Designed miniproteins, single chains. Designs and how they scored, part 17

Each design is a single chain, and the fold is of that chain. pLDDT is the mean over its residues in the fold that is shown.

## One batch from the design tools (miniprotein)

Design m570
Fold by ESMFold2-Fast:
Structure m570 (fold): chain A 68 residues (1-68)
Amino acid sequence: MEEEKKEILDAVTEAMIEIDKYGTKEQRQRAYEAIREVFKAIESGDLEKARENLARLQEIVEEARKKK
């Protein structure tokens, strides 16, 4: 559980760096909303929901990299 939370948080940190580097204002806003949902899911102990929102965040990051 703790190791899984750490993995998700590390992935979120990497995504934040990428989105700040390549993202538009709109993409950063969407990414920050996804990050907020990941943290809420982790706080509630719902690791599946956290992973789903992390996947959405990673999709936004890929979109940002592709457009830049």
Scores: mean pLDDT 80

Design m571
Fold by ESMFold2-Fast:
Structure m571 (fold): chain A 89 residues (1-89)
Amino acid sequence: SKEEELLREAEELVREFDERLAELEERLRAARTPEEKQAVIDEVVALLAETLTRLEALRAQSTDPEVRARLDALARELVARTGALLDAA
């Protein structure tokens, strides 16, 4: 169904986000100066914004309240995970 396809695309987007976030976490761990650390933090924030925009585009393709609610839950999870990474930094 269209609903299953949208949720599968969202799952693929989350996997892409996880891979890119893991790379940024390693770069953040390797950062030696406050300037280097801030540059990586800026990239983390940009990655979250980009991913949330792409999730919103998927939401726009469905009028199903359950699908939209699940996509909203994924967006909240990505925000929480990004916040936890930045708090640990």
Scores: mean pLDDT 87

Design m572
Fold by ESMFold2-Fast:
Structure m572 (fold): chain A 57 residues (1-57)
Amino acid sequence: SLRDKARLLLEHIEYTGLPKTINLDTVAENLNVSKGAARRALLEEAEKLGIEIELVE
């Protein structure tokens, strides 16, 4: 489910026009997980989608 949430978030962000950077604190709160878990899920799903993301803390 975490990976599904990360994938949906990335697809939604891409669709709506993302700021150039993704804030890990905000995403961790949004996904209700630790920053480490959010980072791993986002990086794995971004790789699967073939997109590049910039993560900030």
Scores: mean pLDDT 74

Design m573
Fold by ESMFold2-Fast:
Structure m573 (fold): chain A 88 residues (1-88)
Amino acid sequence: MELEKALAEGWTITRIEIHAPPSEAGADTVVEADVLLKSPDGKVYRFRVKMRFDPAARKFIIEEVLKVEETDEPVGAPIPEDQFEIRR
């Protein structure tokens, strides 16, 4: 998956924007989110993903990448990579 490759190549996750909070569906519910990654050359990309939170692993699991686009949005502080798992 391209997101897994980006993280392996030193890209950093700077923001996660969940489009619909899973208020009715519990901790393992799949939601659409935007994950913003900063490349090593300083560009920011918005990855539209399907993801869920796994409370047993204490991680956000990114199940599918739907769309990738370059963005000019400001970068936040890097989010630790160990909080994410990308499914193949």
Scores: mean pLDDT 66

Design m574
Fold by ESMFold2-Fast:
Structure m574 (fold): chain A 62 residues (1-62)
Amino acid sequence: MARPTPEQLRALLEEVRRAMREGKIPKEDAVRAFEGIAQTARDMGHPELAEEAERLAKEARK
């Protein structure tokens, strides 16, 4: 598909979480990635996934 599936977005979300926990990406990059995932999830009509991504972005800002 031209657009990612909800499963692919969730997999990407977990990859960003893991990379941030392992120190592979800076916190700023993790926040940006989570916000991008949240926007894509909203555009695709998956508000639950968007809320989860927004929550992770907030946690990453600490």
Scores: mean pLDDT 79

Design m575
Fold by ESMFold2-Fast:
Structure m575 (fold): chain A 101 residues (1-101)
Amino acid sequence: DLYKKLEELRKELEKLTEQNKKIADEFMSIVDEKVEELKRQAEETGKKPILDLKMKAVKDIAKYYAESLVNPEKSEEYNKKIDEVQKKLGDELAKLRAEEA
C-alpha cells in the first residue's frame, strides 16, 4: 500500500524536522526515489495505470506533509488537501475498475 510507504517517509521526515527547509527537499528526493522504484515494479507486473495514479497521489500527499512542516499554521488546510487527493484517487481508481469490467 502506497499510503503505508508514505507514512514510513513521514516518520523519517519527523526525525529530520528539527532542522530547516533543506530537510523538506531531502524528504521529497527520497519520495521521488521510492516512486521510481514502484514505477519499475508496475512495469514488471503490468498494473501501470493503477500505480501511476497512486504514485501521483503519494507525491501530492508527501508535498503537503513537507509544506505543513514548513508552515504549521496551515496544517489544517494541507490536511484538507490531502483528504481531497485521497478522495480523487478513489474516484479515479473506481473509474479504471469500471472500464476494465
Scores: mean pLDDT 75

Design m576
Fold by ESMFold2-Fast:
Structure m576 (fold): chain A 58 residues (1-58)
Amino acid sequence: KEEVARRIAEATGASVESALRLVEGLEETTEVEIDPERFVENAAELSGEEVDKAAEDL
């Protein structure tokens, strides 16, 4: 989880805390195991502000 969050933060410019919250929220909501590589790829298309907002909206 933390490693995925760091990779998302580096790719998008978001904070690691926001990225971690997003990863944790998705695991709780979808009940699907997150593929770390797929998740990072999808998240990299978002801006840092979009990641921060998505984490807050969870």
Scores: mean pLDDT 66

Design m577
Fold by ESMFold2-Fast:
Structure m577 (fold): chain A 75 residues (1-75)
Amino acid sequence: MELEKLKEEVEKAETVDELAEVIVRLARLMGEEVDRNAVRRALSRAMRRDGLSIEELKEGILKQIDAVEKKLEAE
């Protein structure tokens, strides 16, 4: 349920800040504490370095959520 809600928020996101919030929540589900501003800066840097669009960032984040879901199913 929580992972499905995160996927919905990724699909609705229109800004890097919204995507950063999703990543912070995903990290918390994995028992990790991350700074939202640090995540936002990392995403902005990746966009600049690799020429990624918001659409491409969304695809990458959705793939990470799927990987976390599979890992949780294996445990």
Scores: mean pLDDT 79

Design m578
Fold by ESMFold2-Fast:
Structure m578 (fold): chain A 68 residues (1-68)
Amino acid sequence: SMQEEKKKEVIEKGKKLAEALLAAGAAPDVTIRYVTREAEKLAKELGLSEEDKKEVIEEIKRYVEELA
């Protein structure tokens, strides 16, 4: 569905941004804070529901925690 595609887009962009920040030497907590903020902005711009935004943010946070 269109909602699924939007969720995937936010998740993929968030993961890519997190990988770039960590590779540049950013601390995990700083990375989570920054990427979460950017993901929230994008999800809001794309019109994701509050429920979908929460799911996307949690997945990105989990990904960063696993990389750190």
Scores: mean pLDDT 85

Design m579
Fold by ESMFold2-Fast:
Structure m579 (fold): chain A 63 residues (1-63)
Amino acid sequence: MTPQQRQQLRQRGDDLRQQGDRLSTIDRDLAVQQYEQSAAYYGQSGDMDRARQAARRAQQLRD
């Protein structure tokens, strides 16, 4: 995977995390989906710390 591809995946992770944050007070189910997808993109980019944070946010919203 090229450095540019990793940066693009990380940016998508950032965008999805931001959408999850916005949705967390409006629609928890959609927020969970956005955070889970964010975690997947961060994981693919190799950013395991952000991947774990996004996954943790999804889990917290599931109770």
Scores: mean pLDDT 85

Design m580
Fold by ESMFold2-Fast:
Structure m580 (fold): chain A 59 residues (1-59)
Amino acid sequence: MSDSDIYGARQSGIDAYGLSQEELDEIIKEAEEKSVGKSGGMQRIILDDLLVERVKKRK
């Protein structure tokens, strides 16, 4: 993922989902590991899915 994609994901997680910086860092790291060798669009989909899944587990 690009730096701007990571920054955008962090901001969305904090503002929209109320996630901590540490939780976002873990989710971003997992998304990067799962998206190795994938396109940028696929990396975004994986990241978004992980963010949604994290929020669902806490609700």
Scores: mean pLDDT 66

Design m581
Fold by ESMFold2-Fast:
Parts: structure tokens; sequence; C-alpha cells
Structure m581 (fold): chain A 100 residues (1-100)
């Protein structure tokens, strides 16, 4: 698999997993389950750390191959993931405040 294909697959995986987390958050909010919201937040923080590690590995491979387009793509994937995660965290934190 090329480094560019690795970057695209990781982008798709992150997108799918974030959609699953958004669904889990909505379900926990509907159930008024504060403990579950806290667990989801912690799980997502851990999962993001793993994604950052994998993105770093792809970035290093892209730099070694002088594949500047893939390096740019992985940086954009990171920026988009950070933005979406912050939106999910804000939604969790707001729901916890409204339920307490």
Amino acid sequence: MSVREKAKKLKEEIKRLLEEYEKKVEEAIAKKDVKKLEEIRKELEKEFAEWEKRMGEIAEEAEKNEDWETLKEIKEVHEEAVERINEIFEKIDKAIRELE
C-alpha cells in the first residue's frame, strides 16, 4: 500500500469512527447517562492519541519519500479531526452541565 493510500484509508476510518462517536453521544444524551458521556469522552481522547501516532507515522514516511502532497493531506486530516473532536467534546460537556 502506498503512503498516499495509507493516508486516505486513515482519513476514511477516522471519519467513520467519529460518526459512530457522535451517534453514541446522542444515545447517551437521550438516556441522560452522564457516566456514559464521561466514558465516551475518555475513550475518544484515547482513540485520538492513537490516531495522532498513526498520522505521525504516515507523515514521517511521506517526508522520507518527498511526497509533499500526502504530507499536506495528512496535516489536513489532523486539522479536521481536531475540529470535529472539539465539537463532540463541547456537545458532551454541554450535555453534562444541563443534566447536573
Scores: mean pLDDT 86

Design m582
Fold by ESMFold2-Fast:
Structure m582 (fold): chain A 92 residues (1-92)
Amino acid sequence: MTTATIGILVTQDGDNYTVTLHISYGQNTTITSTASTLSDASNSAAQQTTDHLRSQGITTANIPLSSGNSTTVNSLTTSLQSAGINVTLINT
């Protein structure tokens, strides 16, 4: 059973929010979304991540809370769980 680890980085560049998700599951990939609101950037990045993991047959994800903004964590968790992916939040 393959588990993905998803690291979250949120940056604000002027009037835009950029959400960068670092995904590790024996290989590394990066998903980036930029929007005028944190919620829109988070939802876009979460959906792209969910679609990617689903395409790879990955059904389990770990999200470290140490780098995660609560809005992005909630968007990602909701998107993944709605797609049948089991999510574990790692509190460090």
Scores: mean pLDDT 82

Design m583
Fold by ESMFold2-Fast:
Structure m583 (fold): chain A 84 residues (1-84)
Amino acid sequence: SLEELRDVVRKLIERLESGKVKMTPEEAKSVLEYLLNLAKEAGMPEDVIEILEKGLEDVKNAKTPEEARQILLETLRKVEELLS
């Protein structure tokens, strides 16, 4: 659902911004795959799907946990903006 996607995105942003969680590229990919599936099941607009798909592509090129964290955080913030 839209509410479920919004809540998950907000919670993930808070956890990433806390600086207490380091995310490997593999972990960030898994998170984005989960969110992409959730968004598709919820019938979200193509703009949301495209942002999540781009995030997945970008994470494949991440070489460090810091890069993966930044890509994931940026992707999540873009999704949150569209869900507002």
Scores: mean pLDDT 82

Design m584
Fold by ESMFold2-Fast:
Structure m584 (fold): chain A 93 residues (1-93)
Amino acid sequence: SEREKRLQEQLREMAKTLKRDEIEAVILQGIAAAKYYEQEGNLDRAQEIRRQIDLLISLSPDPEAMRAFAAEAEGLPLEELIERLRQMELERK
């Protein structure tokens, strides 16, 4: 879709311009969204989001570190991921 293409373009730009902690925030947001859709039974949407996260990780300056970060986030419950995102947003303004 047009929205999917725009998101893929955004992910490529993010990988080139964002700092590590900014990439981590995007990964956390994506994992939280994927978990939400999985709980709702929307597995196709969750899989789409996970593919986008994988692409971002692969294009990042340190894919191995980003994969380790994503694996840690996958182990957290959805409510903890939401709280981490809230704290990151407050720190960034």
Scores: mean pLDDT 80

Design m585
Fold by ESMFold2-Fast:
Structure m585 (fold): chain A 61 residues (1-61)
Amino acid sequence: DELFSLMEEGAKEIKKLEELGETELAKKLAQQMDRAMRAGDLAALREVVEEAKKAVEEKEK
């Protein structure tokens, strides 16, 4: 299930952002992910996941 896999990956990356002190961004992305999930919008969900991954990568450097 692609929707479930994207949700799991997004939640994982958002949790990493919260642990890195990016609580405001993590909250924003979590809200966007919830909206995309409720709408069944896989494209929007992929965008949230990629944004979260990019933010984690930048903060871990």
Scores: mean pLDDT 81

Design m586
Fold by ESMFold2-Fast:
Structure m586 (fold): chain A 90 residues (1-90)
Amino acid sequence: NIEEYYELLKSKVEEIKNKIFEEKQVSQEDIERWKETQEEMDKNLSLEQLLNSYAAAILVLEELGVAEADPEIKEVLKKIEERREAAYNA
């Protein structure tokens, strides 16, 4: 279910984001700017595009060592990758 994947990835990205904001002492002004950017994306992107964006973000964050690998998230990322490959290489 694509909506379940979206909720899982969104929750994971939000968890990581909150950790980064705390660790790097990000200003309230920068936090508000990020919220504005997220709102614009949510309004303008399809659910499939949002999924691909969150999947890419999690992979980058894991590669940088900012996020811990989660087996459940890894399975969801694999399914999103399969969907993306099917869509773009069909």
Scores: mean pLDDT 71

Design m587
Fold by ESMFold2-Fast:
Structure m587 (fold): chain A 125 residues (1-125)
Amino acid sequence: SSEREELLRELMEAAFELGVAEARKDEEAIEKARERIIRALQRLGLSEEEAEELVEELLKMNPEEVEITLEQWRQGDLRTRLFLLAGAARRVGIDAARLEQEGREEEAKEFVDNSFHGLLRFWSQ
């Protein structure tokens, strides 16, 4: 539904902001993004406990070692699929912030737009 797509966009934007905040080492922004992710996950159907656990799992993962497989996606329940989506968006945020820090702002914008479009298309399959 359109409402579900808007909630998925909210989750992706919140996870992206988490990644940006982590790359910038901004502790206040990390906490704000964390709370925003938890709210989005609850609106997407997770319990508060499941949402909090998912965010803690994301924060403990090395973003450079995150593997997203089509098999994990296909076999995953809602929680697993939301975890993979949030992890991918977080990684996009980290990479975009690094590009901006290097003065590559136009490349960062194009990368974010293409990545978000790809993630939404991936979700709809």
Scores: mean pLDDT 83

Design m588
Fold by ESMFold2-Fast:
Structure m588 (fold): chain A 68 residues (1-68)
Amino acid sequence: SQDELVKQARETMDELVRAIREGAPQEEIQRLQSRLTSLINSIKDRDVRHDMMSEFLRRVRRVLEEVA
């Protein structure tokens, strides 16, 4: 369901943010980014997909600024 995709996308965002913060290997970060992008792109509702992509970009920007 779309709700399940949104839930999995948010859980994957949490994992990605944690991986970046902890300095995980680049291969792990790339795998999480690919999984997250696939989950978001599977969301059929345009507005929900847009909101999830915006949340993804905002959360990644924030953690990258934190570890810079």
Scores: mean pLDDT 87

Design m589
Fold by ESMFold2-Fast:
Structure m589 (fold): chain A 69 residues (1-69)
Amino acid sequence: MVDAATRERIERMARILLGSSLYDPSTPDEKIAEFVVTLLSDELKGDREEILREARRIVRRLREEFERA
């Protein structure tokens, strides 16, 4: 399972990307999750499919928060 430290790192990076002035709102959640995992690839350990699944969940939640603002 993806640990809390990995989830926090994914969430921090996702918040940076979603808050960026270069972010395109038409980009699917899956693509944002892939970008986050790719950017953190040297730092994340464990099962890539589990990490990507957790990243998609986090990105979706954060995007809902961000787009409602």
Scores: mean pLDDT 72

Design m590
Fold by ESMFold2-Fast:
Parts: sequence; C-alpha cells; structure tokens
Structure m590 (fold): chain A 75 residues (1-75)
Amino acid sequence: EPLYLSPLEVKVLIYILNKGIATEEEIAKYLGVSRSTVRAALDRLEKLGLVERVEGIGYKPAPVDEIAARIEALH
C-alpha cells in the first residue's frame, strides 16, 4: 500500500515535527485553513501512525521507532 500524503497532510506533519506538540487551532492559523480541514488531515496522519493525539493538549509526532516499524511493516 503506497504511503501517499497530500501536500496539506505533508505540511501538517512537518509543522508538528518542528513544533513537537500542536493544536488543531494553531495548525489551522499557521496554514490559513479551516479547523475541519486540519482535523481531516490529522485523522489520516493518526490512522497512518505518524502522529498521536494527546487528550486535552493536542497532537505530537509518533515515536521514531514506531514510525520506522510501520514503514518496515509495509513490506
């Protein structure tokens, strides 16, 4: 299965990787898009195991070892 990300999903992922922890509102303001657009991108990134939701705080990048394991599992 190809790990295909839209340009928006890539921008959201890069923002979170650079920030460490980010909220939907923060990302929406940074990218100039609606919160619903960001939520859809975050939902897909979470399903792909690239980001994790932190309840009451926001989203953080998945641990590097988990990202590596998911990439290896695609073979």
Scores: mean pLDDT 75

Design m591
Fold by ESMFold2-Fast:
Structure m591 (fold): chain A 79 residues (1-79)
Amino acid sequence: SGLEETREHLEKALERLRAGDREGAIEELRKAYEAAPTGEAKGSIRGAIELVETGTEEGLRQALATVEASLRGLEKVAG
């Protein structure tokens, strides 16, 4: 359940980031962090939150890449 909840919130965060909704993205990333089943997933999500919070174009680009990588990592854990 925690893995599926994390995936759902990361997918929503990615959608918000692509739409330029920084505040909505942070809310979804915080929910993903709370649901995340591993310290590795939590660390990656926390990094994405910090990147979005910079408010820079570079930070937003890196946050997008980090969220996409986190989603790929969860797919491997799911089998």
Scores: mean pLDDT 83

Design m592
Fold by ESMFold2-Fast:
Structure m592 (fold): chain A 93 residues (1-93)
Amino acid sequence: MEEEKEKARKAIEEAEEAVKRAEELRDRTQKLAEQDPSKSGNAALAERMYEAARDHLEEARKNIENAKAVEGYAGAAKMLADTAEDVLKVAEE
């Protein structure tokens, strides 16, 4: 019981960190696109990754009583943040 609640809270914290990371990566990619318009497509991709990560955090919060569901949404948010990092790396080339 308490272990399940702790897992859910930890997963929410991880999802919040992933969303913040995706936002920072989106902001960095957007700054590159402002200096080089050819990178506007990368900025749009990073924005979509950030928005999707935010949506997964919202779903995790709605499902707080289901630790497995919360962990799934947190995992998805982390994958989206990792994808945003890959988009930034491509934009930096």
Scores: mean pLDDT 86

Design m593
Fold by ESMFold2-Fast:
Structure m593 (fold): chain A 61 residues (1-61)
Amino acid sequence: AERVAELERRAGEVLEQSRKLADDIRKKYGDEGKKLADEVIRQGNLESTRLAEEARRLAAA
């Protein structure tokens, strides 16, 4: 239960941090940073999904 809750919380934190980082890249580098910002969001979504899937697996065990 504790580990599952922690993984779910971390999944949300990864999404929030990725969005903030992507926004900062866009603000600092403009159009030159847009592709990198999009990649940061994509990687954050993948990592968040992985953590959520791990939490679900642990909850089912």
Scores: mean pLDDT 81

Design m594
Fold by ESMFold2-Fast:
Structure m594 (fold): chain A 60 residues (1-60)
Amino acid sequence: NNMQIQQYVNDAISFLDDAARRGVLSPDEADDLKNQIRNAGNNSNSVDDIRNQVRNYVLG
């Protein structure tokens, strides 16, 4: 569902913004991950699909 995918994208971006503010990620790393998450959201048909893509970016 597009709404669930968009909610996941918004939540993930908020999390990355907070992590960058706390110094857990550099601002450049957070911006790159946010871009990847937005692209994953645009190319995903389910919440599970976007979770798998985001996990690859974060844990890779």
Scores: mean pLDDT 76

Design m595
Fold by ESMFold2-Fast:
Structure m595 (fold): chain A 71 residues (1-71)
Amino acid sequence: DPAKERAKAVLEENAALVAELSKDPRFRSMAAEVARASEEDLPKYIEILEDESQDDLTRLAAAYGLARWEG
């Protein structure tokens, strides 16, 4: 899945920041929400992942959830 591979690449590029942000309940809540998202909502989170204007927590939480999406 190209979106999951892109999400994994973003997480690997930002591994140290992801480790710190993953301690934040807001990061964990958003990542869990994204991982449980319906297929119809995935394009929204892919846009967030690719949007360089988003804050690091929002962008990386979206990447973390997308990398773990099971649906």
Scores: mean pLDDT 82

Design m596
Fold by ESMFold2-Fast:
Parts: sequence; structure tokens; C-alpha cells
Structure m596 (fold): chain A 67 residues (1-67)
Amino acid sequence: PVIVVERVIDGDPRDPETAAQAREAQAQLTALGRQLRPVTQALRAAGVDVEFILRLTVGDLTAETLA
């Protein structure tokens, strides 16, 4: 299965307040990805085909990272 963890921040990425919120959300997703990597490996070793996708959307911009 594919599990998507998404953070959505409304606004213009060029706005300082929106950029600050996006940076905080990105840091949280990065930390979550580090925590999920050993879990993903353990599940795959047990025969569970799992993938975690971390998605950050800021206005019209979207970035994805595999955990």
C-alpha cells in the first residue's frame, strides 16, 4: 500500500509568513521521514509492500519525498 502524509499551506510562497509556515512544515515532514524509514524497512522485510510519500503543497507548488 501507498500512504501519503500531506501538509497544505495556503498562500503565496513568496510571502514571508507563508514561507515561515512552509519551512516549519518541511522540517516536521523531514523528521517524520527519518522516523518512518526503519518502520518501512521492517514492514518490507515482513513481506508488506509499503511506501510512505511525504507531500508539501504551498500555493501552486508541490514537493514530494519518499520515506
Scores: mean pLDDT 82

Design m597
Fold by ESMFold2-Fast:
Structure m597 (fold): chain A 68 residues (1-68)
Amino acid sequence: SRILKGVKDALEAFKAGKLSLGGVRGLAAMLSRDPRLSPEARALARRIAEATTEEEALAGMEKLVETL
């Protein structure tokens, strides 16, 4: 899946410090509105978009990869 690859690439960039918390939140906000995702994946992406810490965003992104 193109979406799964994009999320995996974003997660690796985030872990490597190449993508900011704001960047992860922006990507997640876009994914939360994508009708191609399941309702569960969109709800998880919405929570990531609202993450206030890097730890919350990381945990959410890992779970999103498992859900996709």
Scores: mean pLDDT 86

Design m598
Fold by ESMFold2-Fast:
Structure m598 (fold): chain A 76 residues (1-76)
Amino acid sequence: MAEEQNQKAVEYGGKALEAIAAGDGAEAIAYAEKMLEAGRRAVEALLAAGELSAEEAEAAKAHLERLKQAIIDAAA
């Protein structure tokens, strides 16, 4: 369900930040990928449930892509 996927996205995002702080660029990127995957599933589930408009869903997905890119840039 959307809440489970959102919780996973938050957990993976936190682990990506921990990996950046530890100097583990490869681990940070891996968790950023998992964050994006879980976050996108949560957004799609909320859209299907009518909790988000199509515009809100696209904005949320774009935000997740930007967060992933920021983590990749920080890890490089």
Scores: mean pLDDT 81

Design m599
Fold by ESMFold2-Fast:
Structure m599 (fold): chain A 91 residues (1-91)
Amino acid sequence: MAASRERQLELAIAFLERVTGRRYTAEDLANLSQEELDFLAPAVEELIRGVREVVEKYKIPMSDLVDLMLEGLRAGLDVPAIVELIEKHFS
């Protein structure tokens, strides 16, 4: 459980840094203001929408989803390529 939270924070940091071009720490993410969350909501919504069908189709656990998304972001993949990586892993 603790490892999954740390991985979720890593994913959120990598995604935020890609969207904003700014550096974030896990502590910064834990203390994000409502205004900052609202500003980022459209980008987060797009990511969720991109993976939703695949997650529902293959019944992917959140821990596996987070790990695969983090690996994709680390490899420099965009959202469509990450979705394909997830589909290939579970198909």
Scores: mean pLDDT 69

Design m600
Fold by ESMFold2-Fast:
Structure m600 (fold): chain A 69 residues (1-69)
Amino acid sequence: VLMDARVRALLDFADKDGNGFLSADEFTSLMTAISVRHPPQVFELADIDGDGYLSSAELLYLKSKLVKP
């Protein structure tokens, strides 16, 4: 129902190492499958450190920011 729950499920599926990180390529593939128009920009918004990886903590942080009106 919520995009966050779906993103978490996809992250768990794509995170083959189980280290809690997603690479830019993997994230871009997932976003493209969901029909997101600007996957690189979405990744950049979630990757606040600009290190090229997304952690579970960064996804949770993004969710908490999006709830702000």
Scores: mean pLDDT 60

Design m601
Fold by ESMFold2-Fast:
Structure m601 (fold): chain A 95 residues (1-95)
Amino acid sequence: MERVKKLEEMIREAIESKDLVLLLEAIAEAIELIEEGVVSAEEVAEIIAKFMEEKTGKKVEQEAIDTMAKDLEEAAKLSEEERKRFEEEIEELRK
């Protein structure tokens, strides 16, 4: 439960500060939580959409939310090795 709240806060901070690296880190954490069954890809996509709508004042189309959910679900099906490479690439962007 606490991990989901931390994820929500990371997504919010990334969108508000326009921190692309933090957003990628939040997506990596979301992928792990989806794989563990702690949160659904749909719930993560809805959280992202909510904060984007709050920041921009524009409604996120349902098709965009559905696309994000599918992309997150496919990412959660990636091998542990592929997920580790993604995390390593995010760390490299921080250097």
Scores: mean pLDDT 77

Design m602
Fold by ESMFold2-Fast:
Structure m602 (fold): chain A 60 residues (1-60)
Amino acid sequence: GAAGAGEAAGALAGDPAGAARARQLGKSYNHVGAGEEGRRAGEAAGSPVAVEAGLAAQKA
């Protein structure tokens, strides 16, 4: 997968509801492990500051 380029583009689009909703659905299907990471990415996509923080944490 991409190294967050698509996630950054999503955050810039400013579609937090769509991103968060898709991740919440993913969380329901993968309520173990993967859902946590997906939810964080979805929430971060709604907040550019949070996206940068999440990407920085992954990079570090």
Scores: mean pLDDT 51

Design m603
Fold by ESMFold2-Fast:
Formats: structure tokens, sequence, C-alpha cells
Structure m603 (fold): chain A 65 residues (1-65)
């Protein structure tokens, strides 16, 4: 079982890798979404919520590619 922070780091890596395959305009939109997730996590301390949001983002990226 991966720690919540370890899972967050893995999903963040996957999101960045997928974003590299996108046009610059779409990439900027997803970078902002990632930043918003990180900001929310830092404000609330809800790592599990951040992991869930980032997983949804990765799934959305995979569907668009």
Amino acid sequence: MMSDIGQFEELLGQAYQLMQQMPPEERQKYLKKVTDIIDDMMKTGDIKGAVSKLQQLVEELQQKL
C-alpha cells in the first residue's frame, strides 16, 4: 500500500508526463488545475482529497489523449 504522499507524487508525475503530449493551451489549463489542487491541499492539509482530485485529473488527461 502506497502512502498518501507517495501516491500524490506518482499521480503528479503521471499528470506532467501526459501534459507533455498536449498542445500548449491545454497544457496551461491542466497546469493551473494541478496548482489549484496543490494550493487546496496546503490550505486544508487534506492529502487524501488532493490524491482523489489528482487521480480524476489524470483520468481526464488520459481520456483526452
Scores: mean pLDDT 80

Design m604
Fold by ESMFold2-Fast:
Structure m604 (fold): chain A 66 residues (1-66)
Amino acid sequence: MPVKQRLLEENPEHKDDPEFQELVERVARAAERLTEAAFAGDSAAVVAEGQKVQDAMQELQDKYGK
């Protein structure tokens, strides 16, 4: 399942919040870059993009999570 769709489905109460949508887009974009880095075999980029995914997901959790 696409990361963006999954996040929107798991948080339907926030789906119309532009800040929430921006954070979801940030996660999706970082996940795409992570996939590209993995296909390129760039281990350093995989780690860096993985950290960006973690950071954006943590921000989502802090603002919209429990």
Scores: mean pLDDT 76

Design m605
Fold by ESMFold2-Fast:
Structure m605 (fold): chain A 78 residues (1-78)
Amino acid sequence: MKSAELDLEELRERLKKLVEEDVKLAIEQGLDKEELIEQLEEGIAYLKEKAAAGEWDPEAAALYIEALEELKKKLEEL
C-alpha cells in the first residue's frame, strides 16, 4: 500500500469539505465575493505555474486547483 495514494484520497475529501466550509464562512461574514474571486484566480494561476514547473506533485496540485475552481464557482453563484 502506497502512503501517497491514501494521502491523495484523504486530501480530496478534506478539500471538498473546506470548499463547503469556506462558502458558508463567506456568507456568514458578508465577505466581498468579487475580491475573494480575484484572490482565488491569482491562487489558481500560481498553483498552475508551480505544477507546470514541476515544483509540486502534479496530482496534489491538480486536487488543490480543482478545489479552488469549485470554490470560485460556488462564490460566483452567491
Scores: mean pLDDT 74

Design m606
Fold by ESMFold2-Fast:
Structure m606 (fold): chain A 98 residues (1-98)
Amino acid sequence: SAAAEARLALSRELLDRADELLAKGEEYLKQNVEEAKKYFERAATAMSVLAATDPRIREQALEAAREFGKAATSGPEEAKEHAKRARELLAQARALLE
């Protein structure tokens, strides 16, 4: 349906945005931790919107939002671990939309 196609497009857009924000967050973790936190916070917000929007991937999106939130509030070493878990959840969510 047109509604299903619009939802798929929005879900893919939010996942692409989260991937970009995650990559920037990881890039900044060794250079500027405060900047890295901002990217992880934005990624958490994008995934929270996705969790509210697409019931097919709600669980993966909600868990990714939590992992991004933990990355935003943790020290650099722990933030890397949470970012890795978020990346895996983004990949799982994307696969479910294929």
Scores: mean pLDDT 89

